# Designs tried in a protein design run: designed miniproteins, single chains, continued (3). Part 25

Each design is a single chain, and the fold is of that chain. pLDDT is the mean over its residues in the fold that is shown.

## One batch from the design tools (miniprotein)

Design m8847
Fold by ESMFold2-Fast:
Structure m8847 (fold): chain A 87 residues (1-87)
Amino acid sequence: ALELLRELVERLREMAARTTDPYVRTLLLIIADEFEKLIEEGKVPSEEEIEQIINTLREVKEKTTDPETREILEEAIELLEELKKKL
């Protein structure tokens, strides 16, 4: 779980660098920072916390018109769903 969380943080930061949407960039960085804090504490997010993040990203994707940013959001959602399955 912790190794997957570290990989997810790195991928979220990479995705933030790829998006041209400043709101989506900031959102992905906030999620990455929160997960990094958990790693520092030796913790993993709860399934409920992951589900809340997934729901937020889905809402943002529905409002996003840029195709590349929509693909980035979908990638982030898929990674979070995979993490949730392995908790």
Scores: mean pLDDT 85

Design m8848
Fold by ESMFold2-Fast:
Structure m8848 (fold): chain A 64 residues (1-64)
Amino acid sequence: SEETKKIAEELYERIKELVPEAKYILAEKFVEGKMSLVELSKELGISLSTLQQIILELLQSLLS
């Protein structure tokens, strides 16, 4: 859906600030429920707590 794509794009932009080599497909799979938060953190090479903070800030931005 267009909403899913927008969320994936916003997540991808935030991830790229920390992990410039990150691929869009990882953000897309996570948003579509095809990849867990733990799997995404491992693929990106960042801590689970760092990824949780990124997701929390994204959700706050989207729900405001």
Scores: mean pLDDT 85

Design m8849
Fold by ESMFold2-Fast:
Structure m8849 (fold): chain A 97 residues (1-97)
Amino acid sequence: SEEEKEEIYKLALEVIPKSMVPNENLRKAIALVVAYELRVPKENILGVVMALLSYMKKVGKEEFLKILEKTVDFLKSRGYEKQAEELKKYIEEAKKE
């Protein structure tokens, strides 16, 4: 449900280490992906977040942001227009830092 996704978003945002991802907009973008695209159980949030951060380190920030842009289109296709617009905004702001 929408309420469950919002809860997962908040938990994901709390779990993402500021030391590893100092950019707030990038943390918010990752949290949206975890909540709305990946839809993982609460107990798996930390593991999924760490896997995404490991992948970002492997491909680099610029390539990782291009992959997140594909999630914007996915969210729109699922009817999550507001979340898609917020994700796009966070990605654009993260590119400026």
Scores: mean pLDDT 83

Design m8850
Fold by ESMFold2-Fast:
Structure m8850 (fold): chain A 87 residues (1-87)
Amino acid sequence: MDDELAERISKMPVEKQVGEILRLLAEGKIDLARKVSEEGLKNSDKDSQIELLRNAISDDTIQMLSDGLLKQGVDPSEVAALVQEAR
């Protein structure tokens, strides 16, 4: 199921997570891609979060990850810093 799939992907290495997120976006599964990104970022250290954002190849993916961080209570200034570091 989608919930189990999101949890499974969130436990993968960062490079694999990015690939799965991009695949879900390409398939039009935006809500699932967002859920995977939120769980992955929540469970990752700062360096892994930066790497995940850096591998985002589209503004939609970066925006989705930023929204996920804001939803988790990360300060907007910290989210902006992570996005700048990734770009």
Scores: mean pLDDT 64

Design m8851
Fold by ESMFold2-Fast:
Structure m8851 (fold): chain A 111 residues (1-111)
Amino acid sequence: TPLPLTLEDVRAILESLEATYRELKAQGKEREAADYFIRAVRGLLAGILQDEAGLTPEEVRRVLEMVDAGDIEGALELVKDKLTPEQLEIVRLLAEAHRRGRAEKARIDAE
């Protein structure tokens, strides 16, 4: 099993995802770029919660429901006693990235 992802590792992954997002957007694939970014961030969050934090599938689903609703503080409150301080910062970082992706998709869909 690989070592747990650090906050620095997650920041580097997000920078890579944002670079792919910018490349797709530059190709005129703005909706595909937003959908890619949202799915990639959500998948990374789910993987960290399940594989590294040891949350059950039901607990992961509940966190993702709150993140999908934009309730970042509610998501963090749900897991605060189950995650390390670094893992809580990772969840916050990914939930904020997901919120930005959803806001961009809402902008595109309103056009």
Scores: mean pLDDT 86

Design m8852
Fold by ESMFold2-Fast:
Structure m8852 (fold): chain A 83 residues (1-83)
Amino acid sequence: SKKEKAEKLLEEARRLAQGPATLDNVRRAVDYALEAVKLDPSLADEAIQVLLELGKNATDREAQLVAIGGILRIIGDRLDAEL
């Protein structure tokens, strides 16, 4: 189902969050998290938490900004759906 696919994608993002928060890993995690939330919007809060952890542990400022951008995209999409 779409929900099972979304949860698998979010699990890949969490797996990346357990490793070094390099720019490449943060970019991949953001892509996985955004696709997961598109498939199942109920995962938005969990996806934001994963990206917050990546941003906190980011190896450089560029990686941190990518994580923040992903969070803002999820929040923006949620506001568009709720307003």
Scores: mean pLDDT 87

Design m8853
Fold by ESMFold2-Fast:
Structure m8853 (fold): chain A 77 residues (1-77)
Amino acid sequence: SAEEKELARELAERGLRAAEEAKRLLETSDDPTVVTAAKLLAIGAVVDGELALKLDPENEVAKEAIKLAEEVSGAKA
C-alpha cells in the first residue's frame, strides 16, 4: 500500500542517517563512550532498515542503511 511504502521510506531515511552518523562518530573519536553510542546507533539503523524492507522489499535506501550499519558495527550479514 501507499502508506506502507511511505513508512518504509521514512524508516529507511532515518536508518541511513543513523548509520552515517555512527560512521562519522567512529572516524572522529576514540572515546569509549562515543564508540559505544555509535555502535548502538548502528544497531538502531539495522532495525530501521530491516523494518523498511519488510514494508517495501525493494527499498534501496534501506539496503544501503543496513549495509553501512553492518560495516560500522563490524557485524556480518
Scores: mean pLDDT 85

Design m8854
Fold by ESMFold2-Fast:
Structure m8854 (fold): chain A 61 residues (1-61)
Amino acid sequence: SSMELEKKLEEALEIAKVMAPRSVYDDETIREIIREVLEGLKIPEEYREEALEKIFKEVMA
């Protein structure tokens, strides 16, 4: 369960890097795309806000 969540979060980050490049989209749009990716991968709701923040920071780095 924990390992599957970690794998999905790594996949979400890689998808977000492709789908939400900071050179194309503003911060609000990037956050929206990340939310969509997390929803599509069926990340449990309780982890989505923390995952969104971590992935957003990685995309913006």
Scores: mean pLDDT 84

Design m8855
Fold by ESMFold2-Fast:
Structure m8855 (fold): chain A 81 residues (1-81)
Amino acid sequence: SLDEMIEALEAALKDSVEKMEETVIEVLKRARELLGEDAAKRLLQRMQETVKEEYERGASEEEMLRAAVRAMIEELRELKA
């Protein structure tokens, strides 16, 4: 469910970089299966735009990943509303 995907991403933010990477991949796969390709594409685009903006600001790899995870959470919340 959307709630389960949001909870997994929020938990990953409190864990490790490795857990964040693993959870992002899992959530993207789950989003394709449950919400369809258009929703998964929107999630991926939101993440890519966020990573690009953070990179241009001089963010670290961890900061970019953390921002991408937060962007996914926000997009999933908007899809739920």
Scores: mean pLDDT 85

Design m8856
Fold by ESMFold2-Fast:
Structure m8856 (fold): chain A 110 residues (1-110)
Amino acid sequence: DKLRRAEEAMRLVEEAIRLVDQAIRLAEKAGMSKEAILEAEIEVGMARIYLGVARLFREDAEVRLEMAREAARHVIRAAQILLDNTDDPEVKKLAERAIELARRALELAE
């Protein structure tokens, strides 16, 4: 039960990270500031680190759930930075979808 929830939470976080990466590339093309791009990249980088740690603890459901929660929180922060600094509708759509997936991961991991 806990391992299945951890695996699903990690899957949702990984999908959310992909959406944020796409949003960052589009935001750069749309002329978002280098400072905002760097802040979003730092947050998504932290999410990747926590997700990587979760993968190392394959048989520890509690550690995997905790790492998935931390990764999801960093994804939400990255997406929020993008939303606060963009009027581009494609960037907004990707960031909002990433927040939705990360929030679902948090619910599974709590």
Scores: mean pLDDT 90

Design m8857
Fold by ESMFold2-Fast:
Structure m8857 (fold): chain A 100 residues (1-100)
Amino acid sequence: EVIASASATVSGKFKKGEKFTVLNFSSDQAGTLTVTVTVESGEGTIRFSLYHNGKKVASFIVKVGESASASVDVPAGNYTLVAEVLEDGEYTISASATLT
């Protein structure tokens, strides 16, 4: 049963070490948060970090053409998914977050 969900697509030209927010999501309920990211196109790898009220709760690295998912048990609150570009290039990223 889905409690809350969010999704986003981000496209742009980025430099190595550049960080940007992919999605923001909030929930009034605790549950299992599943974040799925796909690097649809680009030249290299991206590090994704999930933050709860400014604290990192999960991190994973995804190569171009790949998808990754992380599931974490989380309290109610505000969540931010941040991408860090590990190689210069033009990227298209899609992300979804689902709370169950």
Scores: mean pLDDT 83

Design m8858
Fold by ESMFold2-Fast:
Structure m8858 (fold): chain A 62 residues (1-62)
Amino acid sequence: SRETIEKYLEEARKKGLKGVEQVLNDALEGKISQQTALEIVKALEDGDYDKLYELLADINAS
């Protein structure tokens, strides 16, 4: 799971997705739930940007 998170962290950096970058970094540091990080990773894998932006909005609203 850590290698998967690191891979998508690099992709988020390339695409300028700063919110995804921050959330994946926080997951690696144990600051947020691994379940939340995996949900974001799955949205990225599926190319489901609508779901991705929903998840980021929910995290930022908390």
Scores: mean pLDDT 73

Design m8859
Fold by ESMFold2-Fast:
Structure m8859 (fold): chain A 77 residues (1-77)
Amino acid sequence: SNKQKKIEELKKLVEEMRAALEAGDLDTVFEISDKASEIFKEIEKEGYTNDPEVKKLREEFVEIDSRASRAYFERLR
């Protein structure tokens, strides 16, 4: 139950990160990234980082974060 609630919260944050990235709002992407990272740390502490749903969300999170970081550095040129 607590596991499922954390997975659902994480899924919501990943979708919010994607929406912010599509809107070009990098500050919001990085803010949500920090929140998602905190939940991933709690999942690691509770021992279910290898859950297939968690693994998929981590892959999506990393992709969005990488895209945002690249866009941020390109804007500094």
Scores: mean pLDDT 86

Design m8860
Fold by ESMFold2-Fast:
Structure m8860 (fold): chain A 75 residues (1-75)
Amino acid sequence: SAAAERERELLARAERALAEAEKAIQQGDFVTARDAAERAIEYARQVSPENAEAQRVLAEAEGALRLAEMLLDSR
């Protein structure tokens, strides 16, 4: 169905954005990591709340966002 195809597309975009965020964290680019994690969250939130893979991506992206924001904070 068109809805299932839309969910697969959104999930794929969320997974790609999450991978970009994780790579940016590894490279010390916390601004890019924050922006990529925010995109991953936006895509994952558009998927059905019953989709377990989307919920996993959402949780991991929220973790990446918190980590990037923490590392951007100066004392």
Scores: mean pLDDT 87

Design m8861
Fold by ESMFold2-Fast:
Structure m8861 (fold): chain A 59 residues (1-59)
Amino acid sequence: SSTYLIKSVSVEEALEKIKEAEKAGYKKIDIIANNQEDADALRAVKDKFKVPITIYNPA
């Protein structure tokens, strides 16, 4: 599967990496958020992107 993993970055950096993954043709993006606030912020904007995005709270 063409999945792009984003981990250990700020919300701003995660949004930039999402755009890069879309341009590169990835079919799915998985994001591991640094904290709950970042997870909520990313969930609020993920539907603006064409690629499916799944957001996980930090392990």
Scores: mean pLDDT 82

Design m8862
Fold by ESMFold2-Fast:
Structure m8862 (fold): chain A 63 residues (1-63)
Amino acid sequence: SLEELRERRDALIDQAVELQRELRRTSDPEKQAELQKQIDALFEEINRIKAEIDALKAKEAAG
């Protein structure tokens, strides 16, 4: 459902915020690269969910 997609989006955003906080505190280049990869993957998923929400809204508007 649209509500489930929004909840999943918000949960992933919260995870990304925590990882960004860890990234700011980290001076190890290997750990920075690992955290950045995880952050990038989360934002890819967030963007897919946003696109799915928009597509569902468009389908509802189209009938």
Scores: mean pLDDT 85

Design m8863
Fold by ESMFold2-Fast:
Structure m8863 (fold): chain A 61 residues (1-61)
Amino acid sequence: PTTEQLQQAALAAAKSSDDEKEKQFLLDAAKNGTSEEAYKTADEHSKTNFKMAAKALEASS
């Protein structure tokens, strides 16, 4: 995925997350342009959230 796609996925994941800490982490990564690094170091759960957020973003577009 491109840096822009990862940034959009991070924003969508932040909006969908019920965990305030996860929400802030994803929002911060998107704002600071560190979404690519966050994706590379993310655990399996966070990577799944990125994929789910990307699908949600497509559905809302």
Scores: mean pLDDT 65

Design m8864
Fold by ESMFold2-Fast:
Structure m8864 (fold): chain A 87 residues (1-87)
Amino acid sequence: MTPQAAIKGYEEARKEAPSLSTDELIEKIYEYSYKAGKALKDGDWLTAAYYGGYLNQLLDTIWNNESQDTRAEALDAAYKGFKEGYA
């Protein structure tokens, strides 16, 4: 069940990501990382898996299309979001 939720999140993000600017992708990486962390803290593993899948697709979009500096910024946003959401 958990892997299916992650796949769903990834596929939904794949449809939206091409329409987003780099700045919007980084903003959403923080947002969805925060949501995943909060869901994990609340014990909502299914919702956490969905947001995790969504986040992975946004990170894949940055990784395949952007510079090393932008990739680092995206990873920092993901880490900060998760840390703040899980707190």
Scores: mean pLDDT 83

Design m8865
Fold by ESMFold2-Fast:
Structure m8865 (fold): chain A 62 residues (1-62)
Amino acid sequence: LRAELSPEAQRLVDQAIAEASRESSRSRQASIITGTGILLSTRFSPEEVLKAIAVMEKTLES
């Protein structure tokens, strides 16, 4: 999934993951993912946005 994202989407996802990983609160992590998803939806296709969200969720779940 991550390798299928554009380089710009990968950078935004990596930044969101780094920010969320520093948060101790699950609700704040969810807010970062949601906010990043909304931002991505203004620049990228719905399919790429869904892939980006999946990458963020999978990385933070592990």
Scores: mean pLDDT 77

Design m8866
Fold by ESMFold2-Fast:
Structure m8866 (fold): chain A 87 residues (1-87)
Amino acid sequence: SEEEKRKEEEARKIIEELAKEQGLSEEELEEIRREVEERLREAGEKAGVPEEEIERKLEDAVIQALGKRLYERDPERTEERFASLTE
């Protein structure tokens, strides 16, 4: 839904802000995104999942992976920033 897309955009903004605050490089973020994308597409292809479904899950998976990385580096700050999205 459009509401879900809006939440995804807000999550991306939070991730970008946290990455800048923690000094994560754009290269490191891109590497994480690429690894998630490759794994999800390969798994979906083997399972016969439609491309549209893979694309929808891809954005969520990337956001989750980046969020997890940021959480592992600074759990308290990351959790605080995402509090509004966890209900």
Scores: mean pLDDT 73

Design m8867
Fold by ESMFold2-Fast:
Structure m8867 (fold): chain A 88 residues (1-88)
Amino acid sequence: DAVELAKKALKDAEEALRAAEEALADPEKKATPTGATAVALRAIGAIFLAELALKGGDEEAKELAEKAIEIAEEALRKAREALELSAK
């Protein structure tokens, strides 16, 4: 089910973004290489599921999958920024 894959991708992307934003809020204590790796793996996994959902051709799945990719890319960017700030 393409819609179910897209919903899972969105949830995984949102969880990755939450972890990245938490690290960005306190980079010295929370922005760790291990944490950044976990965010990256979850975000990449979300993108993979979203791409699979897009191949299903359902319009609802497409909208959810495109949103999941956007959120996952933001999570990756914020995780990198938090890690850079911790390296002051």
Scores: mean pLDDT 84

Design m8868
Fold by ESMFold2-Fast:
Structure m8868 (fold): chain A 75 residues (1-75)
Amino acid sequence: SLEEKAKKVKESELSEEQKELLSKIRDPELKKKALEYLKLGLVAEKEGDFKLARQYYIEAEILLGIDQIKQWLGL
């Protein structure tokens, strides 16, 4: 499964931009989910499914946006 393949991805395999995205998320639960999406995106990209990879990367960006809104609302 994609999830099993994603679990084998090391954080060191992420791009510098993806590592920066993770570093900006302060909520540990959102950070964990974003990491999972970035790993899923990297697996999809390696399998040539660039559309699916883009969808997973967008999900990680949405989680960063949620974290930023929570911070602004004091949540």
Scores: mean pLDDT 86

Design m8869
Fold by ESMFold2-Fast:
Structure m8869 (fold): chain A 81 residues (1-81)
Amino acid sequence: SSLVDFNVQLGEDLQRIVELLREDPEKAAEYLREVMLSYGIPEEEADRLAKEFLDARDDPDELARVFQRVSSLMLDQVNKK
């Protein structure tokens, strides 16, 4: 059930990030970066995705694409264990 727990936690984190993005976009990007680093995503990729996330903040379709890429990279890191 680690995948179920992962998906629930990821969903909650993404919801909080979206809410924070509306209030403080820079803090939302920083929080997303820290979450990505905690999963073992390389610093270069985490920095790039956090910037893409911040740039996409007013575009729901681009925001969804960034979240999909982040989720895929995080899941890849979990599966490498």
Scores: mean pLDDT 75

Design m8870
Fold by ESMFold2-Fast:
Structure m8870 (fold): chain A 102 residues (1-102)
Amino acid sequence: TLTFTFTLQAPGTATAEFTGGGRYKITVTATNLGSAPVTVTVLLRDAEGRIVGELTLDVDAGETKTKSGEVTLPEGTYTLVVNVSSADPRSTVKVEVTVEKL
């Protein structure tokens, strides 16, 4: 199991990479420390930059939300892209992404 933790100001983007193949469960936990709603989008891109997975969470002010999905990946290197958007451009969001091989 791999865990990536990000603290982002909205609007913000962070990336992390992992190498693997097989069936994975991806879990995203987002905590909105700001005073305005935020949208957190986690994209999984392959080596060619194609989107092979996506999770989107709408997180109200002061809320924590968790969402998970499963994906089956060929052997390769993948990029996790975490995007945070908000009407308040100074909102702070903590995002934890867990990648668990099934």
Scores: mean pLDDT 84

Design m8871
Fold by ESMFold2-Fast:
Structure m8871 (fold): chain A 78 residues (1-78)
Amino acid sequence: SMEELLAQAIARAKGLADKVGKERALALLEEERKTLEEVESELEPEEVEIARATLEAAEAYLAATDPERSAALAEALA
């Protein structure tokens, strides 16, 4: 499901930040976004939408000053 894919993307981003730091993790996600833009025309629209949603969730998690609080607020608003 999309929810499971988003959760997996956030978990991957957290693990990456733990290993290389938040700034480098965000830089790597930016590089993945650029790669997605380059291959977008070769992918199905649904694949592009999923890839963008997962990248956006990961970036939002890492960019938050308090990601745990941001996640709790998002859940409360859903």
Scores: mean pLDDT 75

Design m8872
Fold by ESMFold2-Fast:
Structure m8872 (fold): chain A 70 residues (1-70)
Amino acid sequence: EKEKLEKMEEVQKKLRTLQSKASQALANKDKEGLIATKKDLENLYAETEDPGMKTVIQSLLSFLDKQLKE
């Protein structure tokens, strides 16, 4: 359905932006930026209905959680 495709594209665009922000925060050793990105990813996960996209978001959340605990 058209609505599902539009939602998936929006989630993909948001995920790409958050992946970029996470990479920049990691490169700059910006813990506050990583925390902010994690919160945004948690919000995106709650908004996302697609199981595949949820898995990708959850993997990135797990990665960021490890970086914040190190």
Scores: mean pLDDT 79

Design m8873
Fold by ESMFold2-Fast:
Structure m8873 (fold): chain A 59 residues (1-59)
Amino acid sequence: DMRKEVEKLVEELKKLPSSGTPSSILDVIVETARKDGVSDEEIAEFLKELLENYEKAQK
């Protein structure tokens, strides 16, 4: 379920230290993308890449 995957990724990103992006902006970005017809699969891929890049920087 791609929608649940997106929600899970948003929650994981909200746990990360704020680098100047409020958690409320993540919700706005996701909802705006959905409104503009971006698929949940594409949104999930974008969020996964953000999370993976952060995790790689921790090494």
Scores: mean pLDDT 72

Design m8874
Fold by ESMFold2-Fast:
Structure m8874 (fold): chain A 82 residues (1-82)
Amino acid sequence: MMAQLEAEIRAIEERMRAEAAAARAAGLPAEELEARIRELTIEGIREAIRLLRETVDDPEVLEEIEEQERRIRALEEERARA
């Protein structure tokens, strides 16, 4: 179970990294590139949270989900300030 979950999370990370690399290759302005990478990071974390909720449904995992949700809120705040 854990190894499979870790592999699925790694797949999400790899996909987000590939999309970030594609955005960089497209020659976006620095501010637009930063905004795009931030959005990709938020999306990746949201997808990982969804996967955790659907896969484990473990009360102990809820604390980890809350930590990631706090990270998303911090990134959204950064986005609002940009």
Scores: mean pLDDT 74

Design m8875
Fold by ESMFold2-Fast:
Structure m8875 (fold): chain A 80 residues (1-80)
Amino acid sequence: SAAAEEALALGASGDPAAVPALEAMLDHPDVRTRRAAVLALFLLGGTAPERVRAALERALDHPDPDVRRLAASLLGLWDG
């Protein structure tokens, strides 16, 4: 979807100012957009590792189990 592509573009930007926008997109009604937002947050970890880690840790409490699972997997990749 266009929203999912927008999320990935924000992640690819390398701009840490995109973190709050991507966190808001975790609440998007489209599951593809929510998944893209988690992946985009992970991509920003290259430029803003502390801010992205905090955002992914907050995503562990998200109401969508798919978002929680993906955030946990990406945090595991970061620490493994």
Scores: mean pLDDT 84

Design m8876
Fold by ESMFold2-Fast:
Structure m8876 (fold): chain A 96 residues (1-96)
Amino acid sequence: SMEEIKELIKEAMKEASKYTQILLAALLVRFKEPGKAYTEEELIKAILEVLKELGIDLSEEEVRELVEKLLKGEGITEEELEKLFELEKELRKLYL
């Protein structure tokens, strides 16, 4: 369910960097509206809404800077990508 997905992502955010929190929020945005194409501004607004729902206090300016880095492919390591892939598998179990 969506509530179980939110709780799993919130748990994953507890010790995460701000950049990883943005990646997890983007993953939750994808699960809420699969296949929707986002402009950069729409993605920033959607991520801000998710962060607010999860009680994560990041400013719009911090989110904008981190989303720009994400879209350039900067700041993500292969190890972080593998962790996100494993998290997506667990989220798919809850969604199905």
Scores: mean pLDDT 71

Design m8877
Fold by ESMFold2-Fast:
Structure m8877 (fold): chain A 76 residues (1-76)
Amino acid sequence: MIEERILELLRRSSTPLNVSEIAKRLRLSKPTVRRHLARLVKEGKVVQSPKDKNLYSLAPELEVPALVEAVDRVLG
């Protein structure tokens, strides 16, 4: 799952990554990475930096609002 790997990479990196860096780390072509990043941005999982569209990071608005207590059964 390419999207899952991109999300994991962005989570581990702690810094925004560009398409080239993501492609290099995942051993994928840049067009493939861009395609999956576009999907993730559409899903609200990833955002582009407002200053540099080449940089991507995890979306701050993930899934559940703050104050939801534990036991998310969906997506663990």
Scores: mean pLDDT 71

Design m8878
Fold by ESMFold2-Fast:
Structure m8878 (fold): chain A 90 residues (1-90)
Amino acid sequence: IEDFLNSPLMQQAKAEAVKLIEKGDYEAAEKLLLDAVRQWAKENNLSEDEILELEAYVYELLGTLALLLGDDETAERYFKKAEELREKIK
């Protein structure tokens, strides 16, 4: 998990996602970040719980970025999704 967050893959995806969110394109940013998680998961044979943790992190990041832009409704939706994913971790 920490290796993914510090990976060039995640750092590049995060930078690109920030640019998309600044344009209001949350759907493209979400897809980009989730695609990065899926690529990392396949390459590193991650467990279901590890994938859920990374997906939860993506939604927390999207919520935080939406909140910083003043989009409280979108932020609440993303934070709720992150919480739901974490509740599935065993």
Scores: mean pLDDT 80

Design m8879
Fold by ESMFold2-Fast:
Structure m8879 (fold): chain A 91 residues (1-91)
Amino acid sequence: SSSQKGELGSLLIKVSQKDFKVQKKVIQKLLDVAKKQNLPQPIIDSIVKALNSKTSKDISSKIRQLRSIIINSDLSDSQINDMINAIKDGM
């Protein structure tokens, strides 16, 4: 839903502002959800790029790129909820 997509987008902005360890933990949990839920390949690729980041600045930038891809993707409410739960559990 539009409301769930809005919550997911807001949570990803919040993650982009956390420290590097929390960012890596959350993005790893998102990768696990993406594989389990068979999310679209562009989302999986974006998550992998974020995980391969070596600096806090780079991972924050890639999380913002991931947010843009997710917000513009046709995802089910179930897929969105699983991502929201993974982010909350990682923070």
Scores: mean pLDDT 88

Design m8880
Fold by ESMFold2-Fast:
Structure m8880 (fold): chain A 70 residues (1-70)
Amino acid sequence: MEIAESMSPDEAVETTLASADFLESQGLTDVAEELRKRLKELVDKGDEEGIRRLTAEGLSLVQQLQFQQS
C-alpha cells in the first residue's frame, strides 16, 4: 500500500516538506535539500503524480532511517 497515492496534491506537498524537515533534523541535510528541490520542480510543472511519487519516496527514506541505528 502506497499511502501517498491516497493523498491530495496539497497533502503530498506538506508531507514531503515534513519528511525533508525530519531528515534534515537527523543530519541528512543533502537528502533533505534534494527532496525540497525536486518538490519545487514538480510543483512548478503541476506534476501531481510526480509529487505523490516523491512523497512516497520521502516517507520510505524516513522509515528506512527509523529502522537504522544512528
Scores: mean pLDDT 77

Design m8881
Fold by ESMFold2-Fast:
Structure m8881 (fold): chain A 63 residues (1-63)
Amino acid sequence: MEIEEVEARFQGPATPEQLELAAQIARQEVAKKRGVPLENVEVVEVRETSPTTAVITVAVRKP
């Protein structure tokens, strides 16, 4: 299992709803980059690094 971090940026203070959407987008982006099904990419952590930035940590499972 491999872990990746994806940075998300927002125009203003991130809402919980925006953080959830960013996590889902990060999963889709990593799945496409790795050529694996979306189900193989799990969100492990969403960490706010500033009011307008967050780091989404995802775990990638091989088929």
Scores: mean pLDDT 81

